# Ledger of designs, part 46: designed miniproteins, single chains, continued (2)

Each design is a single chain, and the fold is of that chain. pLDDT is the mean over its residues in the fold that is shown.

## One batch from the design tools (miniprotein)

Design m5572
Fold by ESMFold2-Fast:
Structure m5572 (fold): chain A 91 residues (1-91)
Amino acid sequence: GLELVKEVLEHAKLAVEAAKAGDLLAAIGHAIAAIGAYLELERLEPDDEYALKAAEEALNAIKAALKGKFEEAEKHLEKAKEALKKYEERH
């Protein structure tokens, strides 16, 4: 589970950075990769609230960044990091 959570968050960070740089094609590419990792995480770990929370917040960051709402995107990335830390501390 941890590898997939980290993969979603890493692609979300790259998507936000690409969107800030105006590289929307790269941002969309990373968004697709993050969604793929999230769907696999849901399939394998459907009951892990912290893992799903981390991935969900990471996807919300991508959504905000693609809308040009970079302050909201950074807040979602921070929430994703907090949830990932809680997941790591319990496993």
Scores: mean pLDDT 85

Design m5573
Fold by ESMFold2-Fast:
Structure m5573 (fold): chain A 85 residues (1-85)
Amino acid sequence: MEEEEKRIKELEEKAVEMTRRGVKEINELASGTPEQIRKKGEELSRELREFRDEAEKVSPRAGIYGGASEGLVLMSASSAIISSK
């Protein structure tokens, strides 16, 4: 249980890092077409979903952090598309 809490903390930190990198990459694409931004958002979302599935194998609680990261990346893609109008 205590060792699981430590692993969950490590996975939470990784999810935060992946989210920051994904948001930055999407924002850098804001000068591109909406189609390119959407495609990048979908690719990053799939990578984060795979991370969530792997994290969930360690602990169901860890999977929640991966899911939250996926949502943030998708929201960033949506915002970038709106901004590229």
Scores: mean pLDDT 66

Design m5574
Fold by ESMFold2-Fast:
Structure m5574 (fold): chain A 99 residues (1-99)
Amino acid sequence: SNAEKNKELLEKAAKEAGLDDIEVFVTDSSNITEEEAKKIAEKYGKVKYVSTGRFGNVSVAIAVLENGKILVLVSGNQEITEEQAKAIVDAAKRLKEKL
């Protein structure tokens, strides 16, 4: 349930921000490591960059692939707010703009 809500909020925020090359994943991990994020992202293409962090109590990882695709991984153990979803998407957009 929290996983589904987090994914929906992030996909909505991404659409509103004009990010078409973003894929959202929710994980049961309460603390997403750079290693875990890289391992998941490598299934979708060659990884160029990985960043991990927290938005409040929510663990987040953003992976940028060599082909320009962005993957966002979010912990599903807690519901994110609309404000947190927007902040995560803004961070992903900034990373894409460095490509």
Scores: mean pLDDT 80

Design m5575
Fold by ESMFold2-Fast:
Structure m5575 (fold): chain A 107 residues (1-107)
Amino acid sequence: AAAAEAAAIAYLRRAVEVAKKTLSPEVAAEVEALARQAIAALRAGDYAAAAEYVLKIAQIGFKNDNLELVELAVEALDHVLALDPDNLEAQINLGLARIMLGVLKLI
């Protein structure tokens, strides 16, 4: 449990760094805000809210053709789901993020 939370937070922090290097300052700030909200939700045990914030990061990556950002969001979501494997909302959000990743790999 603690290892999965630490892993999710590490992937989210890496996603913020990638966004800062690859996206406009305004979009990078949005990713940073979403990552901060996801980390707060994780620490509060609100895995559904955490998964929603991480999916929004994946959506930003997808809209900006940023494969690395979507990959990091998928990794973070996978670890969020490991903390609450029966969470249907987290399962759906991980599935959607994986579809976005698959589409980007085909382009």
Scores: mean pLDDT 87

Design m5576
Fold by ESMFold2-Fast:
Structure m5576 (fold): chain A 79 residues (1-79)
Amino acid sequence: MEIVVTVRGSREQVEEAKKRFEEEARKRGLKVSFEELPDGTLKIRIEGPITVSDMLSVMAVATEMWLKGAEAEVRVVEK
């Protein structure tokens, strides 16, 4: 299972999102990778044995980004 988060916003909002998702993935023992797209969009891939609790935590960080004025879209990809 993989979670893909797409973040759009200001440079500062994108950097904050990167930091927050990295911290959350690290706390949960999940693998995280980041890709900045040419349009400034940040694509975040979270991989591992993702539990419901892990998914809810990722959704909570995405919600935090939306509340701060960034756009964050979460997609779950099944293997």
Scores: mean pLDDT 80

Design m5577
Fold by ESMFold2-Fast:
Structure m5577 (fold): chain A 91 residues (1-91)
Amino acid sequence: MSEEAIKKLEELIKKVKELAKKQKGESKELAERTIKLLEEAIEAIKNGDKQKLKDVGNELARLRREAERLGDEELAKLIDEALSILKKALK
């Protein structure tokens, strides 16, 4: 489960990086913050730090609301995928 979760998060990081290249301003900053949180999630999974993984999940949920506010539907979808992966990793 952890190896599969890490692989899926690494693929999401690639997708968010490609999205960030096409964006400017607040949307780009939000995408860059999302990348940082996904990298922190991978580290938390590697370390077995369930509390850190929950904290990252809460921060991602907040960024998802910001993406919705900005009309960045693509980023919101990618964050939803990340939250689903984290939920499965916490089992």
Scores: mean pLDDT 85

Design m5578
Fold by ESMFold2-Fast:
Structure m5578 (fold): chain A 81 residues (1-81)
Amino acid sequence: MSQEELDREVAEALIRMIAGLAVNHLKRLGQPELAEQLKAEADRIIEELRKGVISPDEAVKRVIDLANQYLAEAERKAAEK
């Protein structure tokens, strides 16, 4: 078993969960365009993971970093008013 590295199926599930939570939060912040963009980027990361272009660990890290960036941008835009 490749338990030293994150399993691809587990990584896909984590990516979907993280992206889903972030997308829902972005919509709640009134940022549906950022929510759609994050969803598209997460879907691209999953495709790269499926193609073996990136490792499971890197894919999960990328989604976490991306979600944090989008949430920070949404909060910044909300504070501008």
Scores: mean pLDDT 80

Design m5579
Fold by ESMFold2-Fast:
Structure m5579 (fold): chain A 63 residues (1-63)
Amino acid sequence: EEEERRRIRQLEEALRVYPTILKNIDAAEKAGKITKEQAENAKKRVELSVEHARRLLDEIRRR
């Protein structure tokens, strides 16, 4: 119960920060610090992490 609530809060917080991570990736690409391909790969990784976090949150909430 306590552990489950803590995990839910952590997952929700992670989902809140993902938009900022995506924004930082876009900013880095625009600044020429990373290539377009690197930015696309980084975004894809973030999107997969978001999907995984959402799936995990849904699974916990279903119980």
Scores: mean pLDDT 78

Design m5580
Fold by ESMFold2-Fast:
Structure m5580 (fold): chain A 94 residues (1-94)
Amino acid sequence: DKERAERLLKEILALPTEEDKRNVADILVGIAKVDEKNGDYKGAALLYLTAGRVYAELGDFDKAREMYTKALELAQKAGDSELAAEAQREIDRL
């Protein structure tokens, strides 16, 4: 799961324009909302964390914080302490 999320992040950051990167991050947020509604808290947390990292790369720190906070909340609901700690570290870096 984490390895796939890291690969996805690298692919998104390799996209040719900031608009393309933002569009994919927005799509990931949409998928994360669906996963959250379906009770896939770990899947949703990984997608929010990935989207947050893309927004941070684009300098959109407000969106990044929003996504990381959501990832932290959902990682805690999933009982994934490692993922929660990772989301908290990203918040602390903003």
Scores: mean pLDDT 88

Design m5581
Fold by ESMFold2-Fast:
Formats: structure tokens, sequence, C-alpha cells
Structure m5581 (fold): chain A 64 residues (1-64)
């Protein structure tokens, strides 16, 4: 976990620090998720992404 943050700071140092400073936690989390996926060498299965489309579906239907 800390090692991943250090790698992001090493590669995207300025961007990572700016995201933390501007409190863009969501953007930072997305960047980390993408980095972890690439590190695991996933075969890019789009079905995995559709595994957790709960937010999108709920937003579309709207909660009652």
Amino acid sequence: LIDLLQELASKDGVDVLKMIETEDVETLELAMASFVSSERSLPNPPEEVKYLPEGAEKALEKRK
C-alpha cells in the first residue's frame, strides 16, 4: 500500500501531491485502482468492470 503510493509519487509526483492537496480523493482512488490493475497484468476483461456497476444502475433508476 505505502509502496504503491511511493511509486505514484515517483512517477506522477506533482499530480499525486496536487490531488491530495485539493482533496480529490475520488480521483486519486481511481488512479490507484487503475495502477493496481495494470500491476496485476489483468487480461483487460470488461466484464470485471461491470462486476460493480451498482452506483451507475442506482443513479439511473434513482432510489425510489
Scores: mean pLDDT 52

Design m5582
Fold by ESMFold2-Fast:
Structure m5582 (fold): chain A 69 residues (1-69)
Amino acid sequence: SAEGEELRKRIEELEKEASELAKKNPNLPMEKQDEILRLLTQGAHYLSLGKYEEAREAIERAEELIKEA
């Protein structure tokens, strides 16, 4: 679906952003890095199940953590 494709692209962009953040910020806490990765993994899992609301919530939380870093 269009919504599923949109959420998938959003996850891919956040994965790239998180990777760049880790490279530019060597003092970023490991716990924060792990939480971002876990949320993006959960989002992808929810997408595979067609659970778009849960996927979006996980994506939004990951995005917030990246912006706070």
Scores: mean pLDDT 86

Design m5583
Fold by ESMFold2-Fast:
Structure m5583 (fold): chain A 93 residues (1-93)
Amino acid sequence: KLEEEIKKKARPDLTIKEIVDFAVEEVEKYYEITLSEEAIEKIYEFLKDKSLEEILKIKPEEILKVVGDVASGAEVGMLLSIMKKMAEVAKDL
C-alpha cells in the first residue's frame, strides 16, 4: 500500500531526485498512468533547488505552469500529493 511504501522509503537524508523518482513510480504503479520523460524532467528542474519544507508549500498550479500540456492537472495533483506525504514523513524522522 502507498502509505507503507512511503514509510519504508522516507529517510532524513532523502534527496529531491529520490522524492520525484518515488512519486513517479508510485503514480504509474497505482493509477496505471505513464508520465513522459519531458514532464518528469520539467518537474525535477522546478524542484531541484527546493527544500523539503518548500515542497510542502508548493501548489499544483505552480507545477502545471512548468509542465504545460505534457501533463494533466490530475497527474500533477497525484504526484504532488505523494511528494508532499514523503517529504512530511522524511522531515519528521
Scores: mean pLDDT 77

Design m5584
Fold by ESMFold2-Fast:
Structure m5584 (fold): chain A 67 residues (1-67)
Amino acid sequence: AEQAALDAAGERGQAAWDRLVALMESQPTPEAARQAVIDYLKSLGASDEAAQITADAVLRRVEARRA
């Protein structure tokens, strides 16, 4: 039961992460991409600090895919 709940939470987390990556990749500049993710996360109730940390993590993953 606990493992199934963690797997379901992981699937929802993966879907949310994929949405953030898609949002970032849809933006014309890295600056606009980072800001769009921050604005989206803050609209969901995230703090400014948490939104910035998450946006930076998404940006690092997008940059790694290009390297």
Scores: mean pLDDT 72

Design m5585
Fold by ESMFold2-Fast:
Structure m5585 (fold): chain A 103 residues (1-103)
Amino acid sequence: LPSLEELLERFARELNRLLETLGLPTLSVEDVMGIDVESLMERLGLSREEAERALRAAEEFRQVAIEKPLSREEALALADRLSEGLSPAAQAFVRAVALAYSV
């Protein structure tokens, strides 16, 4: 696994690239470090249900990545399954988490 600092930098970079594609405001590294249900609702306009699902997906990625390295293809396939039916902003968050954990 990359260091926590490397993970946060990768996650912020990938999330901001996807947010820019969706026309949504970008987040600072400090915003990313403080991400919780309330911040996802406020910053990305997610419902509470979507924010909770997105954070559960992030935890699932952390658990899988501890057990084995994920290729980009495997990570994105898992992200697509976990974010199915969510808004574009919630899908972008889950995909950014996947890309941060991929090798």
Scores: mean pLDDT 78

Design m5586
Fold by ESMFold2-Fast:
Structure m5586 (fold): chain A 89 residues (1-89)
Amino acid sequence: LTINKVATAPTAATITATVTVKVPGWQPLEALGYILDLDTGERTYASSQLLPEEKVEADADGYYSVPVTMTATAPSSAKEAVLQIVFRS
């Protein structure tokens, strides 16, 4: 399968975010990273990460806590941009 790569903006700031997800019990989770340009509302896919295959013990309250750190590059045209991390099971 051919992947088209289009670079339309110069590299600007690097944004790093760490988010901890707290879920009841172990289930497969996918973390999806997007850069949101607050001026335009443009949402650019940055990366995805599957959460660990290895089982982690739940805490005393029965929740599984997973810290996820993602890094992405904001477009230089954006005055303000955020790294948005979305989780799905």
Scores: mean pLDDT 62

Design m5587
Fold by ESMFold2-Fast:
Structure m5587 (fold): chain A 100 residues (1-100)
Amino acid sequence: MSLAEKIQEIIDHIESLIEELKKKHPDLLSDEELNLLKVKLLDLAFKLIAEFPEWSLEEIKSIVEEIFKEVEENLTKDSTIEEIIKLLEELAEKKLKELS
């Protein structure tokens, strides 16, 4: 798989995760907040691609899904986007440190 194809597959995967979250929890996050979450997940995925170029697409998707799932499990009607992004960043930092 080319780098361009790998990047496109990751973008498509993250977009599908955000759409599924919106469908399951339409009242938890605004479209603007969902877009910010998407941008942060893309940033994480691109950091993984840059730091671990030897990793398969499936390995990168697995890490992104693991972090996304833990963020989703901690979502409540009282969750702020700031708290959600902070949790995502903390989970990403911990995971990257464990993988380095």
Scores: mean pLDDT 81

Design m5588
Fold by ESMFold2-Fast:
Structure m5588 (fold): chain A 92 residues (1-92)
Amino acid sequence: KKEELEKLKLALEAYIIVLKKGKETGDKELEEAAQAGIDLLKERLKDVLGISDEEIQKLLEEIERIVEEEPEKIDKESIEMAEILIKKIKER
């Protein structure tokens, strides 16, 4: 379903933002949690939506490109989700 793909894409974008933040700050906990989230989302795209490994790879490359080259085009919802994820990961 298109709506499910959009939700998973938003979550994937959020986790890629978290991964970048972890790398920039040297926060291994953020890096590990973000990578685990990305891996789970890849499995969900494949298993739940039947998206091919090739399509998942293209989606990842496009999101990574946007985060690195066109950060102003990142959806505000993805940024907000990334901030919530960071707070949740660091909350103990």
Scores: mean pLDDT 80

Design m5589
Fold by ESMFold2-Fast:
Structure m5589 (fold): chain A 87 residues (1-87)
Amino acid sequence: MAALRARMAATLREQAANAERLIAELRKAVEEVGTEAVTAAVRGVAEQAVALNPAARPAAEALVRAVEAEDFEAAVEALGALAEALA
């Protein structure tokens, strides 16, 4: 759905624009529920993005890898790329 794709792109862009807050929230989530659970949630978002636009796959894969590695700065960059791919 074009409307769902546009809303997802807008949400991801907003989150990526506030990198400091997103990094702090990701670190807290990993501390509270563990890297495995956070990675699983991010993989769900990545799969939804790819389902809406297959061109989003490289950015979606980069996001999952960054979260698995606990490289939250790379995760923010990948989230921005994912938002661009969905636009």
Scores: mean pLDDT 78

Design m5590
Fold by ESMFold2-Fast:
Structure m5590 (fold): chain A 76 residues (1-76)
Amino acid sequence: MEKELEEEIEEAMKLIGASVIRQIIRKNPKGRISARELAEELGVSRKTVNEWLNYAVEQGLLEYDKKEKVYKLAKL
């Protein structure tokens, strides 16, 4: 049961991270953010933001722009 709770907390943290990232991008006048800018904005490690960004892209919530090396909101 405790192990199941840990797994649920990890999944919830990724979902929360993805939601926060989307909100930051929406409020950004450029509609985009780099992993570096996100780490600085949230005060967390680049490792943590990369985990959240990868999860958000896998879920179709964000798109990675290879030309600008930034993340944008996915077009739905």
Scores: mean pLDDT 75

Design m5591
Fold by ESMFold2-Fast:
Structure m5591 (fold): chain A 68 residues (1-68)
Amino acid sequence: SKLEEAARTAVELLKQGHSQEEVAEELTRKYGIPLKSALDAVKLAQVYLERGDEEEAVRMAVLVLEGY
C-alpha cells in the first residue's frame, strides 16, 4: 500500500541520518500526508529503530498513518 511505502521510506531516511523534521516534510511532499501525522509516525518509527526493530518501526508508522 502507499502508506506502507511511505513508512518504509521514512525508516530508510532515518537510517541514513536524516532529521525527523526532514523525513516528515518528505512524506508530506511525496505522499500528501499532513505534516503532524507524518511527524508522529516518524517519531514512533525512530523509537523502534533505536531498539533495532526495523520491521516493527515500519509497522508502527503504518498504524499511526492509518489512524489518521
Scores: mean pLDDT 87

Design m5592
Fold by ESMFold2-Fast:
Structure m5592 (fold): chain A 64 residues (1-64)
Amino acid sequence: GKKVILVYAGEEGRAKALEMAEQFRKAGFEVTVVEAPDGEEAIKLGLQLAKENPDADVMVYPAV
């Protein structure tokens, strides 16, 4: 299916992830948004989710 996973950290990352989530949902994608405690963990989590979800596009917003 058309799946998108958005991983973010921090306030700026949250804002970007939520904006993109709205756009993807309007386009008919199944969107999952995941918060990480910091940018480094957001990157690690994004890599893990990409491995576990090969049918999904995974995007990371590790804002400082």
Scores: mean pLDDT 83

Design m5593
Fold by ESMFold2-Fast:
Structure m5593 (fold): chain A 91 residues (1-91)
Amino acid sequence: SSKIKQMDDMIKFSKDQSKTSPYSKQFDDVSYHISQSKKSYQNGDMKSMKDHLIKAQTSVGVIMLTGSVKKDQKTIDQAQKIDRGIQNIMS
């Protein structure tokens, strides 16, 4: 399904950012929650899917806030890209 592809794309993107970013733990947390969301979706558990997507959005918010404090525009842009991806999955 298109949602599974969107989830896979966001998991891959978050993992790629984790490899090169000083915020690796936060990007790993994002990829973890989107991965759990994917499993929930595949099991027909829409409530758990949304709960995990909200947790991923919370972790993205932490990355954006930390990036803003450190004036790290690259990290903010990467976090915003993930946030848009999660919003599209939730739609």
Scores: mean pLDDT 86

Design m5594
Fold by ESMFold2-Fast:
Order: structure tokens, then sequence, then C-alpha cells
Structure m5594 (fold): chain A 83 residues (1-83)
């Protein structure tokens, strides 16, 4: 789906920005990546409690939540870069 493709693209872009930040010592970007990791861990805990992998609606909600988390992280990185 278009949403799943966007999540994969954002994941790749975030990984590239994280790698660059590690190489350059960009602590502000690394802080955003740490917050992203915490949000992903929280979502993973919710998956165990509240999501049925056989329910298409639950899976759609999960993908949309992942997309939102990734987009918010990318927007914060872009604001710091002022590009």
Amino acid sequence: SAVEEEVRRLEAELAEKAARALKEGDEKVLEIMEELRERVAELAEEVERNYDPSDPADMEELVLRALRIAREAMERVRELEEE
C-alpha cells in the first residue's frame, strides 16, 4: 500500500540521517532518534496488548501510527537542519 511504502521510505531516510548524525556528532539529531526509538518501543508494547494481526482494521491502524511517528521525527530533523 502507499502508506506502507511511505513508512519504508521514511525509515530509510531516518536511517541515513541517523548515520550522518553519528558520523558528525550531531547530538540534537541523535536526541530525536532516541525519542523515535522510545516511541517505537511503546508502539511495540501496545501491539502485544491491543492488536490482532488477523484484523485488517488493527493492521491499518498500526501502519498509520507508525507513519505518524516516522513523519513527526523527520519533521523535527528537518526543522533542525533548516534545509
Scores: mean pLDDT 78

Design m5595
Fold by ESMFold2-Fast:
Structure m5595 (fold): chain A 74 residues (1-74)
Amino acid sequence: APRITIPVPASASEEEKAAVRELAARLEAAGAEVTIEEVDETDLEALEKLTAEVLEAQREDILALIERVRAAQA
């Protein structure tokens, strides 16, 4: 099963955190293991690096899961 880590700023709004949890739940329904990792918002460079590393490491799996989630929402 693909593993996906979603980086979220610690100061993200409740709406943003809820949207991330909803996305995580849909990805888990599609067969992924999802971890939501809160990161320090004052370290934007670390946030950008984490996001880029996750996308690079799991690009094909993430794209396939996004397509599955979109199909499930339809």
Scores: mean pLDDT 69

Design m5596
Fold by ESMFold2-Fast:
Structure m5596 (fold): chain A 92 residues (1-92)
Amino acid sequence: LALEYVREYLIRLAEELGLPEEFIERIRAIRTDEEAIEAYKELVRVELERAGLPLPPEEELTEGIRRMLDRVAALPKEVLEELLKAMKEKRE
């Protein structure tokens, strides 16, 4: 559930940033937290670069994303299911 929610979130962010379908397919193939962290890092780099903002140190970026994933994983199952449903419905 948590990883499925993160995957849908990353797909939406990639679509909003206009990233190629190859990148979106990479996100759909994510099966581990480490793969999700790497994909999210790439998305953050694109966002910051387009905004003209400096990238934080690699270690800080990785830690920040890990903390975000931990927070998502700590949400009750019912909350994650409702958020995932809402996210999928907003794409229709």
Scores: mean pLDDT 77

Design m5597
Fold by ESMFold2-Fast:
Structure m5597 (fold): chain A 89 residues (1-89)
Amino acid sequence: HMEELEKRAEAGDPDAYIALGDRYELSGDFEKAIEYYEKAVELLRGKDDVGEAVAYRRLAFIYEKLGDTEKAKEYQARADELLERARQK
């Protein structure tokens, strides 16, 4: 079922990029998971604050698993800022 997700991601569906990242995270391929979450962030930036925050929370979780606590905190802070902006809209 990866081929369907890759097709949707290629068509610009940010939810498909998040789903692909989740699949690679579950298989332990954290480098690919990060790449897909970063692509989701790029597609959502400035268009969907809540969706962008979800992608940043995924990145924070992966970096925490990798022991990069500084990057994990940075991504968590970005997600929190986006959620606060979404509440004010």
Scores: mean pLDDT 85

Design m5598
Fold by ESMFold2-Fast:
Structure m5598 (fold): chain A 58 residues (1-58)
Amino acid sequence: SSEELALTLRELLLSGQFDAAEKLLKAHPSAELQAVVQSFYDKFGGPTLERLLELSKK
């Protein structure tokens, strides 16, 4: 489900598992996952989260 994927993505981002987060975003593009990455980018910034945010936009 989109909620389960969003929870998984949050856990991956919180634990610094950015390669796994990228794979999840590429496999399951959705507005819900984009919103999760956007919230992390807004709080922390940086090139890794910026790259993931652009990937989440499709």
Scores: mean pLDDT 85

Design m5599
Fold by ESMFold2-Fast:
Structure m5599 (fold): chain A 83 residues (1-83)
Amino acid sequence: GEIEEKIEEMEKKYKDNSLVQTGLKLAKKALEAIKKGDILTAQIYIGMMRIVVGVLKLIGDNEAAKELEELIDMLDKKLKEVE
């Protein structure tokens, strides 16, 4: 799916960026929760991803922050379709 493809592309692009890798692990957990219909767990992981975006912006990694925000938007849209 589109979300899984975006995660895989970002894992390759940001392989040496531990903060982005943390955000991508959270994205995988959010997607798993969405697929199971666990709305609360999905919202929690998406919220944690937003914290990672905030940290990326704080340290000046604006490109990585933008790509993680795009992934959050994709997850939030998918969550609203099953909520």
Scores: mean pLDDT 89

Design m5600
Fold by ESMFold2-Fast:
Structure m5600 (fold): chain A 71 residues (1-71)
Amino acid sequence: MKDEVKRQASLEAYDRLQSVPEPTEEMLLEAIRESALRLGKEAGLSEKEREEVAKEVVEETREGIRRVRER
């Protein structure tokens, strides 16, 4: 379930920002965090597990952005 929550959070955040002309990195990271926390709750994860998943997906996304920027 953690991987599914991370994937759904990323898709939902991306979809939400499609209507924003110039989305910032911080807007994307906050949208992913919010989606991960909500989707984790809906999936029955504990508060601690939801926070861990949200932190992990935000960190993974930030690292992905860094790697693309370095190329």
Scores: mean pLDDT 78

Design m5601
Fold by ESMFold2-Fast:
Structure m5601 (fold): chain A 61 residues (1-61)
Amino acid sequence: DAAGPVKDPLPEEEVERFRAEAEEAARAGDYDTAAGLLIALLSDSPSDELRARLREVLARQ
């Protein structure tokens, strides 16, 4: 999409960082932190994959 202005989303590096932190928190058993990070990512860019991951994290807590 080269036509017109686009939204200014979070930088890809920041998105990857939040995803990595959420996964690390989930592995450590800190599901509250993992859920919070996933909610922040969903607020910036809603996606079905992030919603599914959040549901998995919430189911494990």
Scores: mean pLDDT 73

Design m5602
Fold by ESMFold2-Fast:
Structure m5602 (fold): chain A 95 residues (1-95)
Amino acid sequence: SLDDLLDRLYAESGRVGPVLDRLSPEDQARVAQLLAEMQEALRTLSDEEVRRRSEKIADEVAQLILDATGDEEAAQAAREYLDLLLEVVLRGRRE
């Protein structure tokens, strides 16, 4: 359900926040740019196009975190957060 997804998103946000704080200002700015691109896609694109765009953005954010920190768990947490965020938005579009 949407409520279950929101509960999971809230839990995952607690895992991702500290990871972002470990990034350089330049890497934080790049993540912010990628998230802005995702938000624009979520506003303007069809469900199919936003899934493809968001998967690419999630991959790029996860790779950036992995390259910057060497922490595979941190990279995976960021990907899971962005995947959950996408599902919450798409569920909201249909409900």
Scores: mean pLDDT 80

Design m5603
Fold by ESMFold2-Fast:
Structure m5603 (fold): chain A 74 residues (1-74)
Amino acid sequence: MEELKKEIEKKIEELKKLGEESKDPVLRSYIFAMVDYIKKELEKAKTEEELKKILKGVEQLLSEVRRMLEEEKK
């Protein structure tokens, strides 16, 4: 359980860094809104299964945000 929480926290920090790098105010707002949402879900999570679902969601979001940032550079 604690390992999963730490992994999620690391991915949240990565999301925050990507949000800080974004020059698009809409994308930045989206990233920080998702960070807040994930933090709330993490606080509510009581089981390892819930934590695994959060982790998968964060991994998917990180992939999507990285794609959006690459499109922003074009």
Scores: mean pLDDT 79

Design m5604
Fold by ESMFold2-Fast:
Structure m5604 (fold): chain A 71 residues (1-71)
Amino acid sequence: MEELKRKGKEFEERVAELNRNKASLEELLKYSDEILDFLLEENNLSPEELEKAEKIREEGLKKLEELLKKK
């Protein structure tokens, strides 16, 4: 659980950094997919942790969409 939280924060920081560098939406989506794939393949994840991993991805994508629309 704590690891997923930390990954979420790392994801947010990386997304912010990529956005500052004007990375393409394609690169941002690729990064989010890589994180989700890694978490989904982790055999230690409980169903609850799996749902959290999906939420982290969805929240990241939503923030990216908002940033693109705003700026």
Scores: mean pLDDT 62

Design m5605
Fold by ESMFold2-Fast:
Structure m5605 (fold): chain A 104 residues (1-104)
Amino acid sequence: GPKTLSATLTVETASGTVTVTVTVTNVLPEDSGTYRVVVTAGRPPQLYRKQEDGSWVELSDEVTHYRFHVSYTGLKKGDKVEFEFEIDHEKEKLTLSNAKATTL
């Protein structure tokens, strides 16, 4: 059946602790790759995919938006959290990394 992958990380901010969860439903082989997420208080999460040249392209596709869910708790006004995640379809793994918190 369709595969779902999920991972959670915790980040310390000046305002306290933020917990972020990434869930990808119906994972496809082409989903394998490196992604970047920007979560800013009061704004929808922004999702980017890493290209072969190392550049980041924002994902605005509705299909990707429905399958890729970013949820968070503890984010307060002035908080910004950035992190990366990697999907390995063959190994059925989703890994969160490179988390950074910034105060706006």
Scores: mean pLDDT 81

